# Designed miniproteins, single chains, continued (5): the designs that were tried, part 14

Each design is a single chain, and the fold is of that chain. pLDDT is the mean over its residues in the fold that is shown.

## One batch from the design tools (miniprotein)

Design m16455
Fold by ESMFold2-Fast:
Structure m16455 (fold): chain A 97 residues (1-97)
Amino acid sequence: NIDDFINSLPVGKNSKNALRDLLNGKSIDDVKKKYVPYTPDVVISNSRDIVSTIKDYSKKYNVPMTNKMYSTGMRVWSRYGKSQMDDAVKKAVQDIK
């Protein structure tokens, strides 16, 4: 359940609400307009791609989505960018047993 995953994330209520709006198909610009400055612009942009990456790999490998996958994605994106984030999230998903 996507809502259970979002509720498990170590982020504030406004960030969780922004993620729900993004996953429900709202545009990134509309989400930024609603939640900035309460949720930083970079967090909204990066979270969209990270959560989509987690969702795709969790479905592909038939494993549950976890808050550790999100934390890994955010850490790697902030330091190394999108390509390294994708690889790190994929590995975190594959390492679930």
Scores: mean pLDDT 74

Design m16456
Fold by ESMFold2-Fast:
Structure m16456 (fold): chain A 89 residues (1-89)
Amino acid sequence: MKEEIRNILKEAAKKVKDPEVQQELLRLANDPSLTPREIVNRLMELAKRSKNKEDQIILLEAILRIYELTGAPDSVIEAVKEELEKVKK
């Protein structure tokens, strides 16, 4: 895993209020075997399960940052940005 992705996960863990989400983010940050795609899939699952709007925003921002770092297609990046706008309302 790139150190930059690990740092994104650690910063998200500091900001989230749900201790279960925080623990999972730290587990993902400490697992070097995970691909960026697997990390994003797990973050999407956490965001969908989150009942805390602030935590959902933090998770979606982390996904967006990982997609930007890994060169995801513009259509995928835009879809995450639209989801962020909906959650922020």
Scores: mean pLDDT 82

Design m16457
Fold by ESMFold2-Fast:
Structure m16457 (fold): chain A 87 residues (1-87)
Amino acid sequence: SVEEKLKLIEEAKEELEKKIKDEKALKIVTQMFEEMKRLIEEGGSMEEVEKVAKRGIMELYDAGVDEETLKTIVEILKKLFEELEKV
């Protein structure tokens, strides 16, 4: 359901906000999650949501976010999309 998907996105966002100390990374991640939430609320496809996440990862790389922070974000996003496929 849309409600279950939104809950999973919010939980992943909260986990990332607790783990990331880089202000640039937090800003990009926050914008990415807000766009993913908007797409889900508007009935967008999971393919469109994944495209937003992929773009966000590219923006993090271009912003010079360190490899360990990037790895943490990618791992949490991967887990999020695995859980989104189940609901």
Scores: mean pLDDT 86

Design m16458
Fold by ESMFold2-Fast:
Structure m16458 (fold): chain A 69 residues (1-69)
Amino acid sequence: SDVERDLALLREIGSRSLSQAEKLELLGKLRVVPEDLRAALREAIESGDDEAIGAAVRRVENYLYSLLP
């Protein structure tokens, strides 16, 4: 499903092994995340703050889990 695909992409965005540019590429591949959450995640990635990125990823994950039955 698109939800499961986006959850897998968020796991990658939350990893410390990817560059900022790679995380932004993955952000562009998200399908079901609303623009306000996507914008907040983009700002966190652009800040370079791993704690902010982790918090933004968890917020988006919580939204995606709410879409599951």
Scores: mean pLDDT 86

Design m16459
Fold by ESMFold2-Fast:
Structure m16459 (fold): chain A 85 residues (1-85)
Amino acid sequence: MLEKAREEARELEEKGEYLRRVAEGENLDGPEPEEVRKALQELADKAREKAKLEKDLKKQIEIAYEPADELFERARRVRREAEEA
């Protein structure tokens, strides 16, 4: 159903926004359940640790933001499919 696909896209967008803000160094009391917040925080922390190993500042930023970018891309695809259906 169209509504279900839009709900999935919204959830992915919210999780992506959370990961983006964590990548920017925000200390968030997450809008998600605590277990989900901890999982997203761990993904962001791992990305930031990988970025520390890269000497190119531009590439460091790209690595740190990868988890959020992936969720936003998936949200856009789900939303587009819902609009086309």
Scores: mean pLDDT 67

Design m16460
Fold by ESMFold2-Fast:
Structure m16460 (fold): chain A 86 residues (1-86)
Amino acid sequence: SMADEELEKLRNEAIELLKKKGYSDSDIEAVNAVFDALRELMRRHPELRDEVLEIAKKFLEDMKTKSVEEVVAEAQRRLRELQARA
């Protein structure tokens, strides 16, 4: 779907930013795990598509100024809140 394509584009942009900044393979794995969880939630709950994409967009934006640990923790919190509403 177009939403799956947009989510994958955001993932690729996030991973390229991590590589450019010299982050570790474990940091890249943590970010991939977040995007995998977002994709799975969107697959199971297509009605949450816009909210999933909003979390992904904020993740990418926050990565420009915040640490990966901080951004991953915030995304995991938002994902749990969204899952509780599903």
Scores: mean pLDDT 87

Design m16461
Fold by ESMFold2-Fast:
Structure m16461 (fold): chain A 78 residues (1-78)
Amino acid sequence: SSEQLAKVKEFIQKLKERLKKDPSLSPEQKELAVKILDAIEARDEAALQALLDTLSPEQQRFLEERILKIGEEILKEE
C-alpha cells in the first residue's frame, strides 16, 4: 500500500542520516552505504549488485553488519 511504502521510505531516510553520522565509517564508506540504500529504495537490483561487486567479502560483511545494527537501533528507538 502507499502507506507502507511511505513508512519504508521514512525508515531508509533515517538509516541514511544515522549512517552519515556514524564515526566508525570513513567518508567513502558513508557514500557507498547511502548509494546502497538508494538502490534498495529504488528496487534497482542491478545497481545494488554493481555496488556490492566493488567490495571484498570482508567489506560487504562489515557494511551489512553496520547497516543492520543501525536499523535495529532505529526500530528499537534505543
Scores: mean pLDDT 81

Design m16462
Fold by ESMFold2-Fast:
Structure m16462 (fold): chain A 66 residues (1-66)
Amino acid sequence: SMELDKLIEELKEAAERYVPRPGFEVSDEIANKLIVIGAELEVKYSKAPEEELKKWLREVIEKLKE
């Protein structure tokens, strides 16, 4: 749905803060956390209703935007 697509775009935008700056590399710890978040997202998408998924996405996005 368009609402879900917008939340996914917001998540990607927030995740861009974790990309390395020129001359710097992202740490393995940060990369691992992003992988875990992605895996949890896929599990929730398969098992949870869409409204619950949207609420979870909103919480994760808020934390990442800090």
Scores: mean pLDDT 72

Design m16463
Fold by ESMFold2-Fast:
Structure m16463 (fold): chain A 96 residues (1-96)
Amino acid sequence: MIEMHYVAAVTAYFDVSKEEAEELMKQIVKEFEEREPEVKILAAKVGEDGVISIVISGKTKEIIERGIETFEELAKEYGAKRVRVSPIAKNLVAEP
């Protein structure tokens, strides 16, 4: 059976090097997974301008909204200048 999951992209802007942003991403992802085990990270990427982008999915709207809030809080704790959140989409997620 095809299950519908909620998906969102969250982008955090850091005024740091790509190398520094990669270390920040590792720390943020680790702490995020510890706080939000129900949220699945589908993708994580660091840009040359120190931009960290993640794509997350959750089984319910409440889970994804909590995941967005937790990531935004963590990003700000680690010195993010700005955080952008995509609209929440309800998409088909292929299970492995």
Scores: mean pLDDT 79

Design m16464
Fold by ESMFold2-Fast:
Structure m16464 (fold): chain A 64 residues (1-64)
Amino acid sequence: MSLDEELERLAELLGTSVESARGLLDIARDVGLDFVRALIAHEAGEEVAEEATRLLERALRNEE
């Protein structure tokens, strides 16, 4: 899958923009996936956080 597809899926899952999804990817890259997972879990719950973290892991792999 392309990076763009992963970010579009993440944006749709979280009910936000692709630009906001890119911001979450940047935070995951800078401070780590565990931090972003905790943020999403706090706002949207554990099930959404698990799926969002999976999408972010795939997006990070597609960048490298």
Scores: mean pLDDT 79

Design m16465
Fold by ESMFold2-Fast:
Structure m16465 (fold): chain A 74 residues (1-74)
Amino acid sequence: SILEEARQMKEHLKALVEQLKASDLPPEVKIARLEQMLAEIDELIELNKDNPEVVAILEEAKAYVEAVIAELRA
């Protein structure tokens, strides 16, 4: 199911974000990588725009990444 694939992708992305947060990389490098993740999520949202359930999951993933960027900028 494409919906289940989207859910699995979101959980995998969250795990990658947590690994990035825990890394010793400079904050600016972490933010740059998270901004690349946001760009990739936006592309996936556009690709799946005819599937509102998938878009909702991708928007949740986007909000999570945006929250982490905000934390790192504080």
Scores: mean pLDDT 87

Design m16466
Fold by ESMFold2-Fast:
Structure m16466 (fold): chain A 62 residues (1-62)
Amino acid sequence: SLEEKLLEDAVRRAELLARRRAEELGMTNPEIKIEVDGNKVTATAKAGDKTVEVTLEIPPVP
């Protein structure tokens, strides 16, 4: 469905953004955790004492 496609796209984008942000901050081999809560997708990248969080909001499907 369109909703499933939007969720999959948001998850991929959140993961990519979290990885790029972690790389920009000099994090090596970060662990990525994806959490979905309603229309929000949060990707958390963690390496040692450093943590990066990216949240994307999925637009409602009419």
Scores: mean pLDDT 80

Design m16467
Fold by ESMFold2-Fast:
Structure m16467 (fold): chain A 68 residues (1-68)
Amino acid sequence: SMEDIERGERLALEAYLLAAEGRDEEALKKFQEAVKLGSYEDVRGAAEGVRKLGREELAEKALELAEK
């Protein structure tokens, strides 16, 4: 639904911002919530952003979540 799309996009963005702040566990929780709403593309985009921040392990975990 449109509501799920909007929420998933917001959750992926929130996860990225939490990762930028070093709040990795909270970031992963938000990525998991986004994936449950079907926001795989948004999670992958945010995960590549996290990788560019030098957080390679967190980025890999987020990408694994987007694979189911």
Scores: mean pLDDT 84

Design m16468
Fold by ESMFold2-Fast:
Structure m16468 (fold): chain A 92 residues (1-92)
Amino acid sequence: SAVVEKFRERLQAAADDPTPVAPVDPSVLRERVERLREIAELAERLGFPDMARLLREMADVVEEIGARLEAAGDYGGIAKVVAFLDEVEAGL
């Protein structure tokens, strides 16, 4: 999906931003991934299967990038990913 690939590009760009930020525990990002999956299940129950599929694919991208950042010890990158997700949610 072009939308999912653009989301991946923007999420990675946020993680790679060199601006110093306070680190965030990986558990915060894991909670955000679970929330996205819960919203996807709700969307499916409400009759929006395309939205549910998109949200699940977005959650998978966040989990993949988050796992790589955690493995690298890049907790500042995790904080930037969380901040990006907050901005995306505020725009919805």
Scores: mean pLDDT 86

Design m16469
Fold by ESMFold2-Fast:
Structure m16469 (fold): chain A 69 residues (1-69)
Amino acid sequence: REEVERHRRLAELYEQAAENARKIADDFLADGTPEAKGNAKLAQKAYDTAVRLAEEHRRRAEEIERRLS
Protein backbone atom coordinates (compact mmCIF):
# COMPACT_ATOMS: atom_id res chain seq x y z
CA ARG A 1 0.00 0.00 0.00
CA GLU A 2 3.05 2.30 0.41
CA GLU A 3 3.25 2.57 -3.40
CA VAL A 4 -0.35 3.88 -3.54
CA GLU A 5 0.43 6.49 -0.86
CA ARG A 6 3.62 7.51 -2.70
CA HIS A 7 1.71 8.15 -5.93
CA ARG A 8 -0.99 10.09 -4.06
CA ARG A 9 1.68 12.23 -2.38
CA LEU A 10 3.35 12.95 -5.75
CA ALA A 11 -0.03 13.89 -7.23
CA GLU A 12 -0.55 16.37 -4.37
CA LEU A 13 2.90 17.89 -4.92
CA TYR A 14 2.28 18.30 -8.65
CA GLU A 15 -1.14 19.83 -7.93
CA GLN A 16 0.61 22.41 -5.71
CA ALA A 17 3.18 23.05 -8.47
CA ALA A 18 0.33 23.57 -10.96
CA GLU A 19 -1.34 26.15 -8.69
CA ASN A 20 1.98 27.99 -8.28
CA ALA A 21 2.52 28.01 -12.06
CA ARG A 22 -1.04 29.30 -12.59
CA LYS A 23 -0.45 32.19 -10.17
CA ILE A 24 2.82 33.06 -11.90
CA ALA A 25 1.12 32.98 -15.33
CA ASP A 26 -1.75 35.17 -14.08
CA ASP A 27 0.70 37.69 -12.59
CA PHE A 28 2.62 37.92 -15.87
CA LEU A 29 -0.59 38.27 -17.91
CA ALA A 30 -1.69 41.11 -15.59
CA ASP A 31 1.64 42.89 -16.23
CA GLY A 32 0.89 43.01 -19.95
CA THR A 33 4.41 43.64 -21.32
CA PRO A 34 5.70 41.53 -24.24
CA GLU A 35 8.36 40.00 -21.95
CA ALA A 36 5.73 39.16 -19.34
CA LYS A 37 3.53 37.54 -22.02
CA GLY A 38 6.44 35.29 -22.99
CA ASN A 39 7.00 34.36 -19.34
CA ALA A 40 3.27 33.69 -18.94
CA LYS A 41 3.44 31.15 -21.79
CA LEU A 42 6.35 29.37 -20.08
CA ALA A 43 4.42 29.33 -16.79
CA GLN A 44 1.36 27.97 -18.63
CA LYS A 45 3.49 25.13 -20.06
CA ALA A 46 4.74 24.38 -16.53
CA TYR A 47 1.10 24.32 -15.38
CA ASP A 48 0.09 21.90 -18.17
CA THR A 49 3.03 19.60 -17.37
CA ALA A 50 2.29 19.61 -13.62
CA VAL A 51 -1.43 18.87 -14.23
CA ARG A 52 -0.55 15.97 -16.55
CA LEU A 53 1.92 14.49 -14.04
CA ALA A 54 -0.58 14.87 -11.17
CA GLU A 55 -3.24 13.03 -13.21
CA GLU A 56 -0.75 10.30 -14.15
CA HIS A 57 0.18 9.69 -10.50
CA ARG A 58 -3.48 9.67 -9.41
CA ARG A 59 -4.25 7.15 -12.17
CA ARG A 60 -1.35 4.92 -11.08
CA ALA A 61 -2.52 5.00 -7.46
CA GLU A 62 -6.04 3.97 -8.54
CA GLU A 63 -4.68 1.17 -10.75
CA ILE A 64 -2.52 -0.27 -7.95
CA GLU A 65 -5.42 -0.03 -5.47
CA ARG A 66 -7.70 -1.82 -7.95
CA ARG A 67 -5.17 -4.67 -8.26
CA LEU A 68 -5.06 -5.02 -4.47
CA SER A 69 -8.83 -5.41 -4.36
Scores: mean pLDDT 83

Design m16470
Fold by ESMFold2-Fast:
Structure m16470 (fold): chain A 84 residues (1-84)
Amino acid sequence: SRFDELGKKAGLTDEQLKEVKDLATKMIDAYSKSRSPEELQQRLTEVGFPIDLATAERLFNLPPPLVIGELEDMAFKHVLKKLG
């Protein structure tokens, strides 16, 4: 998958790749269950990825495929930043 290829290139272990996939899945699930920017902000905070309301409003106004891609990218960058 995309995460497996990018993760191996970045030197991530299988456990770290699982962290990226698990975080991305939780963030996408939070987005899919949210009906307002405020709810999205709250749900993302609960999964360990707090964002400000302006960011939540921006994401909520994007087409869903672009939101999913941005959430996946955010999850990947978050795990990479935690490692180095």
Scores: mean pLDDT 81

Design m16471
Fold by ESMFold2-Fast:
Structure m16471 (fold): chain A 81 residues (1-81)
Amino acid sequence: MAEKKLEEARKRVDEAIRRLKETYEQASQLTPEEADQLFSDAVAEAGREVRKAVEEAKKISPQEAQDLVDRFARAVAEATR
C-alpha cells in the first residue's frame, strides 16, 4: 500500500508539472499582463497539488518527498527562464 501511495504522489507531481508547462505555452499567445496573471495562478495551483503529494510521500519516505520538492522547484525554474 505504501508503494501505491508513493506512485500516486509521483503521478500527481508529474501531472502538476505537465499542466504548468502547458499553461506556460498558452501564456506565449497572451498579452504580457494576461501571461503574468495566468502563470502566477498556474504556479500557485501546481504548488498546492505538489504540497499535498509531498505531505503524503513524507509519511512514507522523507527522501522521496524531498525528491518531489526538488523536481517541482527545478520545473518552475525551467519554466520561468
Scores: mean pLDDT 78

Design m16472
Fold by ESMFold2-Fast:
Formats: sequence, structure tokens, C-alpha cells
Structure m16472 (fold): chain A 79 residues (1-79)
Amino acid sequence: MIEEKIKELEKEIAELREEARRALEAGDLEAAARLALEVARKEIELAELLKEAGKISDEQAEEYIAILREEEEAIRALL
């Protein structure tokens, strides 16, 4: 069910963000960057699911995914 997938992704994103924050506090910049990359990838997947569920418009999903892909490329350049 699409609503369950959305909730699961939102939970995973929140957990990964918390792990990334802890990695930054520990000074582990490589771990923080890898976790940030995973967050960006899951946020893209979430945006696509939100579009499928009718929670956001096709235009909103397109714009948001474009921003997230730019963030993904920026993070990859640091690794």
C-alpha cells in the first residue's frame, strides 16, 4: 500500500538524518556525507511516491526531485 510505503520512507529518512547528525558531532565527515547521500536518494523516492499518491502535483514533484538530484551530485563530489 502506497501510504504504508510513504510512512516507512519518512521514518527511514528521519532515522538516517539523526545518524548523519551524530556522525557530524563525532567528526566523521565521510560517514555523514554517505548518510546525507542516502537521505537525498530516499527523499527522491518519497517525492515520487507522494506524486503517485496525489499528495503533491507532478510539477511540485519535478521541481523538488531536481533540487534533490543537485544535492546528490554535490554530495557525491565530496566522496
Scores: mean pLDDT 84

Design m16473
Fold by ESMFold2-Fast:
Structure m16473 (fold): chain A 97 residues (1-97)
Amino acid sequence: VSLSPEQAAREVADTLRGIAGALEDMAKAAREGNKKQATIYGVAAMLLLVAAEIVGADPELLAKIREHVRKGMQALDEGNYEEAAKHFEEAAKLARA
């Protein structure tokens, strides 16, 4: 099924809002020291990033979001929960812009 330009734009906007929400929840879980819950939200965010790419979201925006998620996941693995949360929050801000 071919999306109209208006439908494609709506799908991009809805998917980016979903990514932002998942990343905000991921940041909160990271601040609470809940690495397992942060990882679950991270999987949800990564699946939504794939969906955003499929519906035609800006590749440069998606690359910036992925880079912050990567840095946050590295900080989370190192036990630096506050740094991890900051990276996830920055990724969420990019998705909300």
Scores: mean pLDDT 85

Design m16474
Fold by ESMFold2-Fast:
Structure m16474 (fold): chain A 71 residues (1-71)
Amino acid sequence: VEKALEKAREYEEKGDLIKAYVYYAMAAIAQGDYKSASEYYAKAAELFESKGDTGLAKAYRNLAKHYAALA
């Protein structure tokens, strides 16, 4: 849990928000916080979409929906 949060902060500091949000989602899952995990995956999906990566945007959006259903 702490290692995933530490990596998330490192990527955020580097400006890699996609990797930061993915690691924040992984940390949330490890704590059983599926609501926060869903929100972080949704943010990652929006960033992929803004970069024109519609395939990865759809994949992370589906992952966000999956964890929202578990919350």
Scores: mean pLDDT 82

Design m16475
Fold by ESMFold2-Fast:
Order: sequence, then structure tokens, then C-alpha cells
Structure m16475 (fold): chain A 56 residues (1-56)
Amino acid sequence: SAAAEEARRRALLAEREDQIKDFMDKSVKAGVITPAQAKEYEAISLEIVRRELARG
């Protein structure tokens, strides 16, 4: 069903969101980027993931 497909895409988005946030958090702790930059990169990365999942 369309609802089941949407739920699956939502679950994949949540998984990708956790991976992105973990990577950004580690990058901030390593001193490579600032917390403000991490927020910006997270937002851009999540938008890309949302668009990719919507196409598949």
C-alpha cells in the first residue's frame, strides 16, 4: 500500500538522519567543524536524502 511505502521511506530517512547526525557530532568533537556548521551541513544532507528517497 502507499501508506506502507511512505512508512518505509520515513524509516529510511530516520536511519539516514541518525547516521548524518552521528557523523556531524563526531566531526564537531574532533574540532573539524563548528556546531553551527554541523547544523547547516545536517540540514543540507537531510534535504538531499529526502529528495533521493522521494524519487525511489
Scores: mean pLDDT 84

Design m16476
Fold by ESMFold2-Fast:
Structure m16476 (fold): chain A 83 residues (1-83)
Amino acid sequence: MASRKEMILELEVISGLLRMYAVVSGDEGYRKAAEELDELVEKAKKENLPVSEVIKKAKEIITRHIKDEKIRDSLVARLDELE
């Protein structure tokens, strides 16, 4: 079971990876996912949201914007490790 600190760090890492994928692929979905994850991290810090709720919302963001199935499933699996 990951701590709140580990969850925040993992989301920040995933956001960075998504920004990199946006640059190399040209797919704007990656950039939009990164921006929504950054906003989620700030809300999680400000409102002290439960880890389980933040992970659920992060999975929804990834599933909504990431069309590449391998990248999407890999990122979702990383979030599952935090539960």
Scores: mean pLDDT 85

Design m16477
Fold by ESMFold2-Fast:
Structure m16477 (fold): chain A 80 residues (1-80)
Amino acid sequence: GAAETAIKKIVSGEPISAAEMTELLVTVAGLSEDEAKNLVKKADTNGNGLISAKEFKELLKLLTPEQQKKIIDAIKKVLS
């Protein structure tokens, strides 16, 4: 699905769009649309509308432990 594609891109070092990251946070981590959008804006330190692998790692630190686990479990499933 779209979330699997976004995960494959970001873990391989390819940036994903702010929209793709927002969708991933909503569908996988269970954030509200507004929470996800605010978090993505904070992680997009370059303001270019793309989330790099480095920005993604920093974004994960802003999530709750439960939200982090959901993202990590999804990454493990995609990479297995």
Scores: mean pLDDT 81

Design m16478
Fold by ESMFold2-Fast:
Structure m16478 (fold): chain A 99 residues (1-99)
Amino acid sequence: DLEKLSQIIEEVLKALRKASQNPTDTLPSDFNTALSIVNKVQDKHGVKLFNTPSSHSELRLAITAAGSIADRSNLVNITKGSKQLSDKVKELAEKVQKE
């Protein structure tokens, strides 16, 4: 369950990076484009990863936190983005932070 959730997060991160026109950016510059990509992956898997981001900044915090969960690095990003994470992703984050 948590391993599958991590794989879905990695799929979102990969899709966002592919849509980004700047190789150093994790997200497309257009909020609606970035949100559409996230929603498409969530719908494909029937899961909610994020608490309905209402701005590009909120989405960036969510994606940065998710990336830190997936690669187990920069755990401060998980804390900063925690409000934007769904309950299932928060459970994965707690497991990562305890390891």
Scores: mean pLDDT 76

Design m16479
Fold by ESMFold2-Fast:
Structure m16479 (fold): chain A 80 residues (1-80)
Amino acid sequence: SDSQRRQELLNELLKRQEEIDREIAELKATKTISELKEMAEKLGIDASGLTKDEILQKIRYKKLSEVNLELNEELKKERE
């Protein structure tokens, strides 16, 4: 049913969010501030003057926003 498909996509969103959180934790543990600034710039984020934690928060938000857009487009296609 339509409701079942929506639940499946919501479960996928939660899994993607957990994957992003694990990636951010790994970046915090393994990357320097300079490496994180380069990653942020590749994602279109201005990281100038930011702390390491602030850069990580912006990267996390960007990745989550992209996942939300992808899953919303998938839901729209399923309804047609």
Scores: mean pLDDT 80

Design m16480
Fold by ESMFold2-Fast:
Structure m16480 (fold): chain A 98 residues (1-98)
Amino acid sequence: SVEEKYKEALKLINEGETKISEALRANDIEGVKKAFKELVDKIKELFPDNTLLQKTLDKYVKEIEKAKSVEEAAKAVQRGLLAIKFHIDLIYEEEKKK
C-alpha cells in the first residue's frame, strides 16, 4: 500500500541518517558518500517508476561524490536528505488524493 511504502521510506531515511551521522563523527568522507548512496539505492527501489525522484537522487549522489572535505560532504548530504524528504512527502500527498 501507499501507507506501507511511505512508512518504509521514512524508516530507510532514519536508518540512512544514523549511518551518515556515524560516518561524519568518524571524519570518514568515503563512509558518508557510501551511506548516502546506499540510502538512495533503497529509495529508488521503493519508487522505481518515479522518474523525477530518480533524477533528483542521481543529482545529489553526484554532488556528494564531489565533496573533498567532511564539511563539504555534510552540507551536500544535508541538502540531499532534505530533497529526499520533500519528494517522499510529495509522493504521499499525491497518492492520498486518489
Scores: mean pLDDT 86

Design m16481
Fold by ESMFold2-Fast:
Structure m16481 (fold): chain A 74 residues (1-74)
Amino acid sequence: MSPFEIIEQQLREQLERFKEYLKTLPKEEQKKLLEGTLKVIDEEIELAEKQGNTKLVELLKSIKKEVEELLKEV
C-alpha cells in the first residue's frame, strides 16, 4: 500500500466517525462544527497546493464536497 492510499483510508475513516459524531449533536452545533471543519480543510488544501501534492489536493477537495453536502442537510 502506498503512503497516499494509507492517508486516503485514514481520512475516509475519520470522515465516517465525524458523520456519526454529528448525529449526536443539536443542529446548531452540527452547523458550527461543519463550518469549522470546512475552514480546516481549506487550510490543508492550501498547504498541499504549496507542496505540489496534487493527489492530496484532489482527495481533500473530495472530502470538502462531502462536508459541504452535510452542511446543506443541516
Scores: mean pLDDT 82

Design m16482
Fold by ESMFold2-Fast:
Structure m16482 (fold): chain A 86 residues (1-86)
Amino acid sequence: KEEIERLVREFEELYKRVIELGLELLKTETDKEKILRTIGIILRAIGLYLDRERLLRTETDDDELIRRLREIIRELRELLAELEAL
């Protein structure tokens, strides 16, 4: 329960960072391939946000919820790293 709250906060901080960085890149980037990749990363991050919202509404097993939240956070960290490498 305490662990779930920590993971939810970690996700929110990472999600905010991905969206913030992605939108800033879109304001200044002129390379079409980088623009399309940035848009793709933003859309995937939104997908993970929706997956998290669905998971929080439907999953009643705390251990499974924690495991699935850690997987979603890992994917979000990978998206942030991909975006930072652009």
Scores: mean pLDDT 87

Design m16483
Fold by ESMFold2-Fast:
Structure m16483 (fold): chain A 64 residues (1-64)
Amino acid sequence: SMLEKLKEGSEYAKKYIPKIINLFDAGKLEEARKLIEEIVEKYADTVAAGMARMVLGVAEVELR
């Protein structure tokens, strides 16, 4: 169901978003981008993919 997919996406977001933020903080932008791309491709229809895209957008603005 849609609710089950959203719940699974939320759990992935909790796991991967902190890792992405840590990679940006460490200056490992290429590793962070690859991780975001993996999340987007595997979980495109989930909350995790949306959150990953948002984090990437914010980081790109702040690094300019």
Scores: mean pLDDT 66

Design m16484
Fold by ESMFold2-Fast:
Formats: C-alpha cells, structure tokens, sequence
Structure m16484 (fold): chain A 118 residues (1-118)
C-alpha cells in the first residue's frame, strides 16, 4: 500500500541521513523512492543501491546493504510513523532533529500525493 511505502521510505532516509547523507540528498531520495517503488522490498533495494554508490554503509555489495536495511526495517515495520520518528530523534542527537524529521515526512507525503494523482 502507499502507507507502507511512505513508512518504509521515511525509515530508510532517516537511517541513511544518520549514516552521513545530507538533508538535501535525503529529500531527493525520499521523493524518488515514493514515486518509483510499489513495495517496501523495492524501497529497501533502491535505498541499498544508493547507500553503496554513496559509500554510506561499510559493506561491499547491494545485497549486504539490503540485508542490513531489511533487518532494521523488521524492528520497525509494526511501529507507527510517530514511533519510528521518535526512535531516530532519540538515537540521532543533533543529526536528526524534529525539524529534519518534519521536512522528510513532508517530502514523503508530497511525493505520495503526487503518485496518487498519476
């Protein structure tokens, strides 16, 4: 569903932002993932490809990056969007502020609305 895509996208862009991705790159990735995927699995796959290309995760292959992101997602898939956001704020310190989370959530929602209009 679109709600599952939104939630998975927010999760992976928050994670990759913690790993060193700029806010601007995270906003662009969030839009790309929402618009061009149909399942949580596809979101994780595209995010893993990006993480390898940008050297955001200390692994050698897309498959390894997918396994890491999928394992993390398994811990959050049954959580609400608010619970995911609160967890990343708690872990992220100055890197993941409520303001950054709000901007990423708004980008995900805007992209989802655009996708539904297609």
Amino acid sequence: SIEEIKKTTLFVVLWLHLEGMSLEEALELAEELVLNTETPREVIHKAAEFAIEKKLLDVESVLQAEMILAAGWSSFKDKSIEEIEEAFIKIGGDRVTPEIVEKLREAVERAAEEKLRR
Scores: mean pLDDT 87

Design m16485
Fold by ESMFold2-Fast:
Order: structure tokens, then sequence, then C-alpha cells
Structure m16485 (fold): chain A 63 residues (1-63)
């Protein structure tokens, strides 16, 4: 079972991804990059290095 802390990180990761996608579709590259970097940081905290690298790459492509 996931601890409450792990569930909180999973929820925050999902919300960061959703916000990043919404901003990207709206053409707000600055806000999108910010949320994708937040998603990368959360994924890194969870030990999901491949996922962290993917979102870091998405954020960098928006700069």
Amino acid sequence: SLSQEQLDLETRLALAIIQGVIAEKAGDKETSAKYYREAADLARQMGRTDLAEEYEKKANELE
C-alpha cells in the first residue's frame, strides 16, 4: 500500500501535469514550462527518473 505521503506526491504530480498541458494548449509556454519542471521535480522525489527526464525535456523544449 502507498503511504499518505506517497499518495500526496502522486496527486501533486498528476495536477502539475494537468496544469502543464492546459497551459501548453493555451499557448502559455512560460506557465507550461513551470508546471512541467514541477512535475519533473515531483517524479524525481518519487524515484521515477525516466519520468522526471521526460518532463524536464518538455519544459526545456518550451524555452
Scores: mean pLDDT 85

Design m16486
Fold by ESMFold2-Fast:
Structure m16486 (fold): chain A 79 residues (1-79)
Amino acid sequence: EIKKLEIKSAIAHVLLAERDPNTTEEEIKAAREELEKLAKELGISKEEVDEWYAELSKLSEEELRKLEEENIEKITKLK
């Protein structure tokens, strides 16, 4: 499902930003705000986002980058 892929990509982006020492506080805040906005636009509850955030937070940086890249690819194919 495209909505689930988009939210998971946004969560992965936030997690990668939080883990990157070169990322500023403002960039992290912007990534979090973008995730919240996207969730509202797609009709996904904060509880669902929080559950997926917790699940994806267990992944390594390498796994998160692969997930983001693969999800973008899948979204492009489904369009």
Scores: mean pLDDT 76

Design m16487
Fold by ESMFold2-Fast:
Structure m16487 (fold): chain A 69 residues (1-69)
Amino acid sequence: MEKLKQYIKEKFPENYEADLKIAETMLKEGFTEEQILEYFDLIEQMKKNIDKDPEKAREYAKKLSELLK
């Protein structure tokens, strides 16, 4: 959990509490820390590409959807 908290604080400081609650909920639902880190990385990549490369953003959105199933 500490590694995950540090990642969220470093990458998403403005939304730290909200993202931390999402991470805690995902852990409770049976997701691993590695899957949760992948979730936040996919969100970051999708946001980064949404205006620059919408095709790439769709790929990340698809991976995110598959992860959450």
Scores: mean pLDDT 77

Design m16488
Fold by ESMFold2-Fast:
Structure m16488 (fold): chain A 95 residues (1-95)
Amino acid sequence: SKEEELAQKAASEIEDALLEAGASEGTARMLAGEAERIFTAAARLASEGDLDSAREGVELLADIIGKQVTNEGGDGEKAREKVLEIGEKVIEEAS
């Protein structure tokens, strides 16, 4: 589906952003997989007009990813910011 295509592209961007923020390859790949699932759900919610729930899901994902990257010694704030940026683009393109 279009939602799945958007989420897959966004997840690839998340993997690259997490590597740049200092996450390990294994962690970046794992979290990108979680991001694909959450972005697919967010895209579906946005396509149905539920922008608030879509944004809440992205914000929760951003917080989780940011904390995980920080705990591993990377730039968690930069990681969180990139997740929010990429997630908002998914929501806008799905709307």
Scores: mean pLDDT 89

Design m16489
Fold by ESMFold2-Fast:
Structure m16489 (fold): chain A 67 residues (1-67)
Amino acid sequence: MKEVVLDLSNAYDLLSPKNLEELKEFLKAVRDKYGEDVLLKVTGATEEQYEAIKKIAEELGIKVELL
């Protein structure tokens, strides 16, 4: 399993439409690079940010864990 860490400690505007599209592109690139055996570890996220990330990651078949 490949682990990718996403640190959101300074991403207070993550839920803007522009930043959500950039996040989707990033996660798609991670999926394309590492395939189905990838775990996304999220740190520094609010609960609302984590739920948004989890939804996008699940749509892409990426496993998500909150640190």
Scores: mean pLDDT 77

